Designed miniproteins, single chains, continued (5). Designs and how they scored, part 49

Each design is a single chain, and the fold is of that chain. pLDDT is the mean over its residues in the fold that is shown.

## One batch from the design tools (miniprotein)

Design m17690
Fold by ESMFold2-Fast:
Structure m17690 (fold): chain A 67 residues (1-67)
Amino acid sequence: EKSVLKKKVTLPDGTVVTVTVTTEGDKSTVTVSDEKGNVLDEAVFDSLKEALEYGAKKLEELKKEAE
């Protein structure tokens, strides 16, 4: 298992969430978790590129939702 990306996002309400992209074999997993480690969202992709694109979109969405 290889962690490729780990980014923290502070939402407008002050909540901190972490978006992590992990690669294992031919699959990549995008996990969104809160500061307490609760998993808020999880998606699995067959390519790292797709997982990174999803993670980027999720980061934009999280910033938008907390407006």
Scores: mean pLDDT 75

Design m17691
Fold by ESMFold2-Fast:
Structure m17691 (fold): chain A 90 residues (1-90)
Amino acid sequence: EEARLEAVREAVRERLRGEIEKILEAEETDPEAAQAAIERLPELLKKALEAKKAGDLEKAEEYIERAAEEVVRRGVEEGLTEGELAPFSA
């Protein structure tokens, strides 16, 4: 259970990190598209991008991790709070 959630959390972290990297690359080639993408980012990812630009890789990873935990938490919480009846409880 926890190992499964950890794997999902890691996959989400990898995707969010990729999103930040795409924006950084876009700033070199298409600053307008990069700015539009930044404006659509969740606050935690905006902070992660700012930390990366400042060279604070530890803070950037911290924000990415928090954003990934929030995504996983909301997904699990929404699934549970939708009142799904699980016939199997292991």
Scores: mean pLDDT 69

Design m17692
Fold by ESMFold2-Fast:
Structure m17692 (fold): chain A 74 residues (1-74)
Amino acid sequence: SLEEEIEKLKEEIKEIVEELLEKETNPDRAAQIRKGVENGLKAVDELVKQGDLEAAKLVALILKQEVEDLLKEL
């Protein structure tokens, strides 16, 4: 289901973010990453609550790509 796909994406994002934050040595950049990810995940959760599962999945996919790209730059 889309709900299961969204939950899996959220778990994958959290795992990538943990690795990213372990490797990020700049505390200001780490704080910006934490805030950006928190805001993104809250947006996903809000869309799920509204029943907009396709938009929630799209936002989660975009967020996953963004954190993967950040990790590759470290």
Scores: mean pLDDT 88

Design m17693
Fold by ESMFold2-Fast:
Structure m17693 (fold): chain A 55 residues (1-55)
Amino acid sequence: MAEEIRKQAEEVLAKLSKEEASEAMKIGVLHAESLNDKEAVEALLELAKERGIEV
């Protein structure tokens, strides 16, 4: 996983409310899956787990 992707997502999530972050993360994972981008999916899921955000 590219650490840059994780940092970008983390910065965005820090500016959102917990509920907005959860929704944004779900959408992000769905988009990555639609692109068949396993690395992006794993990075987002790991970030969500670390931050306690539901996906």
Scores: mean pLDDT 75

Design m17694
Fold by ESMFold2-Fast:
Structure m17694 (fold): chain A 95 residues (1-95)
Amino acid sequence: SEIGETLDKLNKLFKELLDKIDNKDYDGALKTAEEIAKLLEPYFPELSKKILDLVEETKNAPPSEQDEKFEKLLDAIGEGLRKMYDLFLRDQRKR
């Protein structure tokens, strides 16, 4: 299903996001977060916008606030993954 394919792509991008943060590739992490937001936009446009706003806030944050901003960004992305998984389960039940 299209929902299942999107969920698979989101899981892959989320893993890439975490790997980039662990490697201190913060610029790459923020680009991956923007890709996640783009994939979520057709399903959860308000959440997609929230993620893009958090990406911009993180880019503009002083070093002392970057960890806090990344935590908020990861929380919003985690919400998106959870909502997509719920949609996937509902799609499977319609068979």
Scores: mean pLDDT 85

Design m17695
Fold by ESMFold2-Fast:
Structure m17695 (fold): chain A 73 residues (1-73)
Amino acid sequence: MLPSEKERLERLSKHSGKSIEEIKEIFKKYPLPKPDEAPTFIRIGTLVKFEQELGVTLYGDLLSDAIELMRKS
């Protein structure tokens, strides 16, 4: 089964050391555009800014969690 939004937020919280509430505020600041709304380089730039704000680098499942949550913002 796919993880819930709560499970994805909890994984990002555990990895980054930030609260779920802090992570939600970062998603509001850096929403990821849909592929048809913005060029790939802008979407990559948004993801990099999100990683910088979290203070951690995202790989594998954590990167997937961030992308899915940003798309829903």
Scores: mean pLDDT 70

Design m17696
Fold by ESMFold2-Fast:
Structure m17696 (fold): chain A 102 residues (1-102)
Amino acid sequence: DKEKKLQIIADRLKEAFPNLTDEAAEEIARFILESSEEERNLFMTALGLVDDAFPDLTFDAEDVQKLIEKVKELEKKYSEPTSESMEKQKKELLEFVKELFS
């Protein structure tokens, strides 16, 4: 039944972000099911930044894995959420997204 939940989430992600490959959507769905709320929120913010900055760019499973690793790194680095740490997280995330697709 976990596989059915994963597929539903993946299908919804592809509707919201049509530039995701099938494999990328499945990796994101798996991450959503296994991640903390904080990691999930930061990751969804990152996806929005990718879609906004690079609307024509295909986001594949390797890109998703790199982004997941960066989200986990930033959550560990900025584990004490202050307004300043949240702004630093967003800035580093935006710089990472720009570097990933440069």
Scores: mean pLDDT 76

Design m17697
Fold by ESMFold2-Fast:
Structure m17697 (fold): chain A 96 residues (1-96)
Amino acid sequence: MITGKDVLDTFLALDPEKVRELAKKFGLENKGLENTSDETLLVRLAIAKPYLETFNRENAAKLKAEDVLRYLLTLLGLKPIPDEEFKAVEKKLRGE
């Protein structure tokens, strides 16, 4: 069973192709992600990595993969979600 931890670990791996495969698996492909080159996506992942490493992996494992994926795509500027949803997922990932 894939969890929010598996999604977080995929983004930490700095692999644009695996991020795209994950978005396809959960039906979260969008024009923002499609129009972002692999080089640009890699740069955004690399910039986000130190922040993502602060997240509690045990808490991520308790979250739905789809919710963490939606949050991370929004964090990278690739998909809009409601601010309430974004902050709720972030709070759980931070263990707050």
Scores: mean pLDDT 85

Design m17698
Fold by ESMFold2-Fast:
Structure m17698 (fold): chain A 93 residues (1-93)
Amino acid sequence: MEKLLSLSDREKRILIAAGILGSASDAAELLGLSQGTVSRTLRRLEERGLLIREVINGRRIVRATEEAAKAIEENEELRKLALEIQDRIAESL
């Protein structure tokens, strides 16, 4: 999707990490970014239709849209980035 290809490397990493972890705070910790940086980026990604933010039982849940998830699977560079982030999550556990 053209929308994902126009994202910066940092925006792509934030989208993928937040989508996998379901949390802005956990994505910020994983990527070594401030909560403010991640929150501002997630808002922009939501405005572009690449993220959904939901409140379930008072907890904020973040997930990638079906459109964004499919685009990541179909793009070799984004798939490699997703694998890198998944490996980093595994190493952090």
Scores: mean pLDDT 79

Design m17699
Fold by ESMFold2-Fast:
Structure m17699 (fold): chain A 80 residues (1-80)
Amino acid sequence: MAADEAAVEEARPEIEAAVRAHAAYLLANGETPTPEHGALVGATVVARHALARGQPATFSMLELGARLGAEIAAELVAKA
């Protein structure tokens, strides 16, 4: 649990960058980013980060990454 939380925080800049890039792409095409899109991106970044460390992603890591991604996507919609 605590180690999973730390791993997600370590990946936070990558999650933020990926969610922002996807949101910018959607907005440029006249579409609105959703929290669900942010959640998928966040979980994907965490899974890639875990794989790069030679370890499988845990369910709690994926859940925390999805939650963070959804929160970032919701904030970007509020700014648009």
Scores: mean pLDDT 78

Design m17700
Fold by ESMFold2-Fast:
Structure m17700 (fold): chain A 78 residues (1-78)
Amino acid sequence: SRELAEKRLKAALHLLELEGDNPGLATLAEALAYKYILEGKEEEAERILEEMQKALKESGKSALELESPLIPEYRKRL
């Protein structure tokens, strides 16, 4: 569902904004993923969201694994 994907994407963006690490990356990822979701390019949207999550974890932000399930949620709803 588009609505669920939007909600999860905004939650991920909010977490990145709270950390203040990658505001530009978070904004770009949100815009691109949302655009791809609306265009029916679910695989591209999921890839962007996964790359964002991976980058966050690799930067030592493992505590944010609380949001780890966001990527599988997007996959199920796209």
Scores: mean pLDDT 55

Design m17701
Fold by ESMFold2-Fast:
Structure m17701 (fold): chain A 85 residues (1-85)
Amino acid sequence: AFSKAEREGLAKWLEEKFGIKLSSDASLREFAQAIRDKVGFLDKELKEELKTKAGLSEASVKALQKAILDISIDEGIALIKEAVG
């Protein structure tokens, strides 16, 4: 789970970098969805910014990356179901 400081840092980073206004109380999935919708995936530079500017630990960055991947898989499955339904 993200610390309060990590959630506050992540919310601020999203607002400053992308203009995305999320509460620091947002869930990991809500943060992951906002990032996924804006950039698609976390490249090496975004991961470094999450550690250096948002204050996330390496474990928190990996958890966020996994959540983004999980959403991308879910969205892919949903799109296939919509296309065939």
Scores: mean pLDDT 79

Design m17702
Fold by ESMFold2-Fast:
Structure m17702 (fold): chain A 85 residues (1-85)
Amino acid sequence: MPSVKEQLQQMLAELRALRARIEALADQLPQTRYDTLIATLDSTISYIESLLENNINPSFEEMQRIRSVVLSARRTVREAEARAA
């Protein structure tokens, strides 16, 4: 099983990739939804980077919040890409 640090690194990589995909899909998203999602992704990315830089293991609840952001971003990308097709 991956360590907490490895899980954070994997989620960070995925969030960065999802952020880039959301930027490419700006025309497929309402402006307010786009702005809110980018802000949430940027704050979550910065938080994970801070945890990794300071070698801090987040609480179980904090890990669940990060996972919720990843799942929400995945859903938004899937729905926007489906509309673009």
Scores: mean pLDDT 84

Design m17703
Fold by ESMFold2-Fast:
Structure m17703 (fold): chain A 78 residues (1-78)
Amino acid sequence: SAELEEWRRIAKYSKDPDERARALYHVAMHDPSLEVRLIALKELAESEASEEVRRELLQTLADHDPDPRVRELARRLL
């Protein structure tokens, strides 16, 4: 979708690390490719976003992502 393509662009090019982290969260939640979702999740965990923002987004993925593989990795990265 156009929204997902925009989140991918923000994740790659935004100068705001918190904005990049939120974009990576949307990619991890919604990308049709599991491999892309797992990469986005790892990039989110390694991002320069504030610790509070990273923990909140990782916790949300751990608790609510529809894919158990994404949830499991998010829990390990917390």
Scores: mean pLDDT 87

Design m17704
Fold by ESMFold2-Fast:
Structure m17704 (fold): chain A 84 residues (1-84)
Amino acid sequence: SALAEQAAQLLVDIYRGMYELLKESMDPEQQAEAEAQLARIEAAVPAAVAAMTPAQAEALLAALEGEIERTAKELGVAPEELIK
């Protein structure tokens, strides 16, 4: 499903964007943990895409878009900074 692929990719992009935004304030241990978590998320993408129904993908996309907007406002940054 194209929606499932978009939802999974957006989730990865959010985590990557957050890491890039925050990494300068992280110590090496925190950076290693964040990179390991991102790698696990990326590795899980094909299985997640295969398992998602179109309705689940649509709901997830809407939820992620809402989270991006809220988090961007809380951090005082542009939404695109959370999706790099």
Scores: mean pLDDT 76

Design m17705
Fold by ESMFold2-Fast:
Structure m17705 (fold): chain A 71 residues (1-71)
Amino acid sequence: MAAEEEERKKKEENFERALALADEGHRLLAAGAPQSQLDALAAQIEALLKDFKPEEVEELLEERAEKLKAE
């Protein structure tokens, strides 16, 4: 109950953090950052998403895409 709500909220926070790091990665790539820096950022994103099931990630991405279509 409360623990499940906390875990879900933590996953949503980790997902948002992973998206923020992905945006930073795109900026670094555009700036010509070294591959080692890009690899370190990718590892952080993977660590944040490791507890997600592929279906959970797809559902969150679909919800985000629908919100963007509505905006």
Scores: mean pLDDT 74

Design m17706
Fold by ESMFold2-Fast:
Structure m17706 (fold): chain A 76 residues (1-76)
Amino acid sequence: AEAELEKLLQEPVDLAQSLFTTADPAARAALLAQAQAILNFLRQHGGPTLADRIAAVEKTVQALVAQAEAARAAAA
C-alpha cells in the first residue's frame, strides 16, 4: 500500500544520520547500501504522489552523506 511506502521515507535518512557516529568502513558501506536499497524500492513501488517526497529524501540523504564524509575527513 502507498501508506506503507510513506512510512519507509524516514529510514534512509536515519541510516544516513548513523554515518556521523560510525567509523568502521564496512559498517558505513552497509548503512549506505541499506539506504540506497530502500530508496530504490521506494522509486520502483512509489506512485506519482510519492515522487516528490522520494526525491526530497534522496537529496537529504546525499547531503547527509556529504556532511558525514566531510566531518570524518576534518577529524582525520
Scores: mean pLDDT 81

Design m17707
Fold by ESMFold2-Fast:
Structure m17707 (fold): chain A 84 residues (1-84)
Amino acid sequence: SMEELIERVEQALRDLEQALKLAEEYFKQGNYEEAKKILEHALSLKQQFIDAMKKGKAPKELYDKLEEQIERIKKLLEELEKKL
């Protein structure tokens, strides 16, 4: 149960990293609307992952990765708002 929860969170963090790279690519291409949609969806999922990690007493390393991804999402969204 706890191991399954941790694995799901780690997989979700990997999927979010892929989504961030995709959003950065759309941003470079000038497709700001698609980049924004990806980032907003990623932010909505973050709260669910935080709740799951708290319930499963996840390692600190997962929280650190989550914080890093949240910071990257916020920075890219701020840049997108200047372009839209």
Scores: mean pLDDT 76

Design m17708
Fold by ESMFold2-Fast:
Structure m17708 (fold): chain A 89 residues (1-89)
Amino acid sequence: MSPLEKALAAAARYYAKKNGLEVSSEEVKEFVRKKAEELYELGLIEDVEELVEKVMEYALKHKDEPVDPFEALQPEIEIGMALIEKAVS
């Protein structure tokens, strides 16, 4: 599992905690899918559904563990940096 996949799993767990949702909820899965689609459009991943399944499996395995907010922010930082690069190209 890549550092980005682990960071997206942390983001999913953080999103669940902030919104009072279960990590297994459809709302959390849709959050992950939206982020995976953004990463795919930016060329950072090759398969949206494979990433969603890997991330959700890892997030569920670690659902009761403390979430690192800095790791949870990493996917949005990667997306933001890629968008800035695209804008200046």
Scores: mean pLDDT 81

Design m17709
Fold by ESMFold2-Fast:
Structure m17709 (fold): chain A 101 residues (1-101)
Amino acid sequence: SQSFTNLARSLIGRGDFDGALQHAQQSLSLDPNNADAWSTLGRAYLLQGRFDLSIRYLNQSLSLDPNNWFAWYTLGQVYRRLGRDSLSQQFFQQGQQLFSQ
């Protein structure tokens, strides 16, 4: 659910990878098409430095919901860590535009 995914995002912000993973997995067990749960997994793997898995799950989120601001924003963070500055800036701008709606 959206509320469950919002809790997982909060846990990621506090560095609670295991809690975020559990809440995202619970959301996906109820609805595998939950774009927010996929973006939460992407963010959790970014926190763990697993950029390949982060990109995979964020792309899954965006394939389900291209308006998922959190997935765009998190891709921006991944590509910043990878040194892809221009691409990172584009993803941050997309995420910010969607968040401001």
Scores: mean pLDDT 80

Design m17710
Fold by ESMFold2-Fast:
Formats: structure tokens, C-alpha cells, sequence
Structure m17710 (fold): chain A 78 residues (1-78)
């Protein structure tokens, strides 16, 4: 289902940012580029299947919040 797909993608994004924190700030641009490419693909699929739109919007909000949380964690670790 769409919900299962987006739960999987949320878990992948979380683990990818956890790995980025462990590797250091030099890994962040590659992580952001990978997730942006995935997001672009999902946006195109949502144009074909309107049932994906709500889950995509929720994923976008989750990704923005995840980025903010990890930016705050990096600053706190200094």
C-alpha cells in the first residue's frame, strides 16, 4: 500500500541521516541529493496515481522535520 511504501521510505531516510551523522558533514550533500532524487521520482508517480498525494505530502513534511532535527543535533554536538 501507499502507507507501507512511505513508512519504508521514512525509515530509509532516517537511517541515511543517521549514517551521515556518523560519517560527518562531508556526507550530507550526497545524502540530500539522494533523497531529493527519490522525492522527485515519487512526485512524478503521484501525478499518475492521486492516491499517493496525501502520503507524499506527509513524507515531505517528515523529511523537512528530519532535516531540521539532524541540523539541530549536529549544532548541539559542537
Amino acid sequence: SADELFEQVKRMADRLYETTLARGPGARPATDATLQALLNTLEEEAKRDPSLKKALEEFKKYLAELRERYDAEVEAAR
Scores: mean pLDDT 79

Design m17711
Fold by ESMFold2-Fast:
Structure m17711 (fold): chain A 93 residues (1-93)
Amino acid sequence: MQARVTVRVVVEGLSPEFAAALAGAAIGHVMTELGARGYRVEGKPLGDGSVGTGEAIVDATAEQALEAGRRAMEDVKAANPRVVDATSEAEEL
């Protein structure tokens, strides 16, 4: 049983590298909870700030992956006042 989990973090006034680091920390949390076969992280400019995206393939259900992603996103948003949006998605493979 496999799922792809994607986390997306939007930050104001911070670099793509910083946004990628936050997304990487979040996906690292998901991978620690569920185990992972592989992951990728990227950051891109978005408006006056940046967006970070993290993706992992986990040996879990899409529902379990989504719940882990949501908890990681809540933690990132709570710890980082410049995070204006933090979302997670999961799909079954």
Scores: mean pLDDT 83

Design m17712
Fold by ESMFold2-Fast:
Structure m17712 (fold): chain A 68 residues (1-68)
Amino acid sequence: MLTDEQLSLLKTLDTDGDGTVTREQLTAYLNDPNLPQSVFSIFDLDGDGTVSDKEIDRLISEYNKTMS
């Protein structure tokens, strides 16, 4: 399940307000070299310094379920 912080950040990526965030938007956001580590840690559930493609897909799926 998404945390309140994850949900809030995903809402900022949902520029169309349609309740959908794309994989490309989330991947680009997490790969931004200027992204604070504290923000990255909100999505890094395993604390291994990496958010996998599978976790990205899960975050998007949970966002769609929460907002739709």
Scores: mean pLDDT 74

Design m17713
Fold by ESMFold2-Fast:
Structure m17713 (fold): chain A 97 residues (1-97)
Amino acid sequence: MSYSALRDAILNDEEMSSPSVLAILKELAPNSSRTSLTPVQFMQIVLSVLEKKGLLDENGRPVDIASYLASYGIDATNEQFYELVELVQQNLQRRYS
């Protein structure tokens, strides 16, 4: 999954069912019958995995995760991933504020 594809899914609030999304879902919720995730749910799951693995800094930002994301087939730089996190937070704020 490319940065552009993930960014577009977040901006359009489209459900994601790529192999990368399903691999992350199975790691955190192996008994889940879900075959798709919203972009917000996907990013929350990714952040939860990063927290459990100790890959978040004291500000909750991912630390050198490009290689980790690539292991799930996600092609994004650390900076691009920070931008995706900010887009998700903006979407959450619009729904609950």
Scores: mean pLDDT 69

Design m17714
Fold by ESMFold2-Fast:
Structure m17714 (fold): chain A 85 residues (1-85)
Amino acid sequence: LTENQVKVLEFLATVPAGSYSSVKEISLETGLPVDTVKDALISLIKLGWVEEAYTNDNTFNELGLYRVPEDKREEVRQYLKEISS
């Protein structure tokens, strides 16, 4: 993973299992620009380490909400520990 992907993943790994985070919230918490967060999320979703959900409001804006799936939280935590060592 890139440094930016790791930062996004680290933040999402701290979010409670029943909760989702918006791109704006991830941007604020990681200090990364919104576009950088979006690029990182696309890569992490492709890897299966992040899932997205959408609100029912059809505004054609990015109303995506993101989290680490419950069954992937331990795997993500182990990965982050490995790359930090």
Scores: mean pLDDT 76

Design m17715
Fold by ESMFold2-Fast:
Structure m17715 (fold): chain A 108 residues (1-108)
Amino acid sequence: YKVGEQTETVDDDYPDVSIKIEVEPKEAKPGETLKVTVTNTGSKDLTVKIYRVDADGTVELVKEATLKPGESITAEVKVPEDGRPFTVVAQAYVDGKLAATAAVPVTP
């Protein structure tokens, strides 16, 4: 499996919101664990939810935290043994409203 590049969508009502996803290692074997680090790179306090989205559309909440500007959270995501791709998704909320979504594809 190879870790792809981050994509990010930010709501126009929240221009001060930004998040960064870092996934290590950049290459992994089936059944290995990836470390996913999400950083609040914006200027507002965020509630961040980290999801795994499998190729069949199944969504699993991996970790949730409140991050102040500059803070990070690390979650662990297991690489599937079925040879299917998946996506790591982080969603950032301001006062309960979805403000930003970042995604990193992980492909065989």
Scores: mean pLDDT 79

Design m17716
Fold by ESMFold2-Fast:
Structure m17716 (fold): chain A 74 residues (1-74)
Amino acid sequence: SEEFEADVDIALAEIQIAVLKLSIKRGKVDEEETERMIKRAEELVDRVSGIQPEEAARLRKDIEKVKEEVKKAL
């Protein structure tokens, strides 16, 4: 089911964002790892944007906020 696959991709994107936020909070920010995780989250959101556009929009805003927090931590 494409809908189920989209739900899985949303969950995976949320996990990437949560791990990034935790890394920032703990002061354990690695530039290369952070860039890879952000890219992965963006790719996951892009895959679901045509299936669950409201969830994709929410996740894009969360990713933008995390990018700002990462930039301040580096």
Scores: mean pLDDT 85

Design m17717
Fold by ESMFold2-Fast:
Structure m17717 (fold): chain A 73 residues (1-73)
Amino acid sequence: SLRDQLLALAREALAFAAELVARHPDNEVLREVRADLEALIAQMEAGEISNEEAQARLDEALRRLQAALAELG
């Protein structure tokens, strides 16, 4: 289902964000994105948000990860 795909993608994004935070522990943006992804996954598992809202929030988190990576070089 779309929900299962969004959850899988969010969990993969969280794992990647966690690795980036481990490598760059003083980067506040990466820590914020990790926290946002943790909150998103929790809300999705609790059924608190629609698929459309989950996709929009995941897309935003991924954009923020990409921007942070660009700043790191």
Scores: mean pLDDT 88

Design m17718
Fold by ESMFold2-Fast:
Structure m17718 (fold): chain A 66 residues (1-66)
Amino acid sequence: EQAMQDAIDAANRTLAEGVAKAKSLEEAQAFADRAVQIATDAGLKARSVVREIDGKLVVTLHVEEA
């Protein structure tokens, strides 16, 4: 599906670029939430987990068909 491919690409790009610029856990969570929204708006099931490990922001995004 074009919409699914576009959404996955957009979500991954948003997450990668946003999290790289995030300076706090809250900012990283905001970009993760945006990536999840892009995926769910396209009809996918998505979830994110944001953690701070030893001062480093780590984000995991899970995307699958609804």
Scores: mean pLDDT 74

Design m17719
Fold by ESMFold2-Fast:
Structure m17719 (fold): chain A 93 residues (1-93)
Amino acid sequence: MKEIEELKKKGEELIKFAEEARELFTTPSSELGGEEWREKRKELGEKIRGKIEELIAKGELPDVPPSGETWAKYVKKIIDGYLEEGKKLLEEA
């Protein structure tokens, strides 16, 4: 059914985004150098930052300044959340 295909597509998009974010934020800058890495990291970082701010506003994340380990934990929580939501959508499809 078309509705099942829409759910599957949305689930795949969320998983793809989470995988790209995880790869980018777990890869050391020494391995992924150059302007392409900086641009891609900035783009994904801005998207993740926006989501973190949204979750803080909703009270789902602590309202503390993201620094070092705290930022890494926030990014991981967003990635894990997208993976779980994507998997759920694929299972419901």
Scores: mean pLDDT 67

Design m17720
Fold by ESMFold2-Fast:
Structure m17720 (fold): chain A 99 residues (1-99)
Amino acid sequence: SLEEKIARALAEEPDKREATLRLLRDVLERGERLAEELGLDEEEIERLAEEYKARLREEGVSLSDEEIEELAKPLAKAALVLERLLKEKNFEAIEELFA
């Protein structure tokens, strides 16, 4: 899963942690903008965010509770954005998300 891959990447590449977190925050910021434009369901966002908090706490030895709380909702928004764009085959918007 995405949250497991993030936790693992942060644990395996400590010298690249800050650069990895910066890239992640940039993607998440673009994801939040797209989530607003797509009118994503707030209830679904909150549900997925709680699942991500639980998973990151179990897997993310390298992430603090504060970092988990900060990242969970943006990660949920980005995941739901990506799922919507993939379903609609909107590859231009997917490229924007990861630019």
Scores: mean pLDDT 72

Design m17721
Fold by ESMFold2-Fast:
Structure m17721 (fold): chain A 85 residues (1-85)
Amino acid sequence: SEIEEQLEEEARRLEEQFQRRVRTEGLSFDEQLQQSVDMMVHLYGKYLGLKNKDDKEGVAKEVAKFAKKAQAALEQYKKQLEQER
């Protein structure tokens, strides 16, 4: 519960900061998507590590699996959005 609250708060803060940067710096759509994916992977890895302190190998494998799926989904999503406008 406490861990989930901290991660959710951090994620919300990062998301709000990111949205402000998009407006201020004019980040490209591709840069925006990549940043979002990177943040999700990072937060998920941190969460799993804190939850499973005695299974470092299992955590690392699960994080790597999630990162691979997230990157594949990002590539498909970008291509679809470019075609649909």
Scores: mean pLDDT 79

Design m17722
Fold by ESMFold2-Fast:
Structure m17722 (fold): chain A 83 residues (1-83)
Amino acid sequence: SLKPISEYSDEEFDVLIKGSILSFAGENALTGDGLLLPGLKYWKERFGSPEALAEWLREKFGDDVSYEDLVALAERIFELADK
C-alpha cells in the first residue's frame, strides 16, 4: 500500500523516514541519557554500508518489508545523510 521508494520526493521521503524510524525505533529516541533519535549521519557512520543498515532494519521492521526495499531505503538514508 506504500508507494515505491523511487516515487517519493526528497521531502516526502525525509518525513516518511523520520516517522518510520521514530515508530519502529522509538526506544532509540529514549537512549539512556535522554538523547533524541540519532540523525541520518549517525546511521551512515554507525553502519558503514547500506547493506549493514538494511540487515539491522530487517531486525526492527521484520519480514513485512522485502530485503530489496530495505536496501533501497538504506541507500536513500545514506544519500540524505550527505545533504
Scores: mean pLDDT 61

Design m17723
Fold by ESMFold2-Fast:
Structure m17723 (fold): chain A 84 residues (1-84)
Amino acid sequence: MEEEFAAFLANAERMREDAVAQLLAAGKAAGLEEEGERAAREVAALIARAKAAIEAGDYEAALAYLEEAERVFQEAVERVREAL
């Protein structure tokens, strides 16, 4: 359980880095750099809250924050797609 927990935290951090990099790159490519930066900040903040909730043992709150981060990410991707 503890090993799975540590792996989950490490995966959440990797997801944050990947999502931020992807949103920044996509925003620049579409001419929506400011929007990409805003979405990247929101996703990073939500994943950070999810990590804090996991460390506190609140897995339901962690899941809710991750679901919200995914929603923000998908909305930003959709806006980039519409701009292309």
Scores: mean pLDDT 77

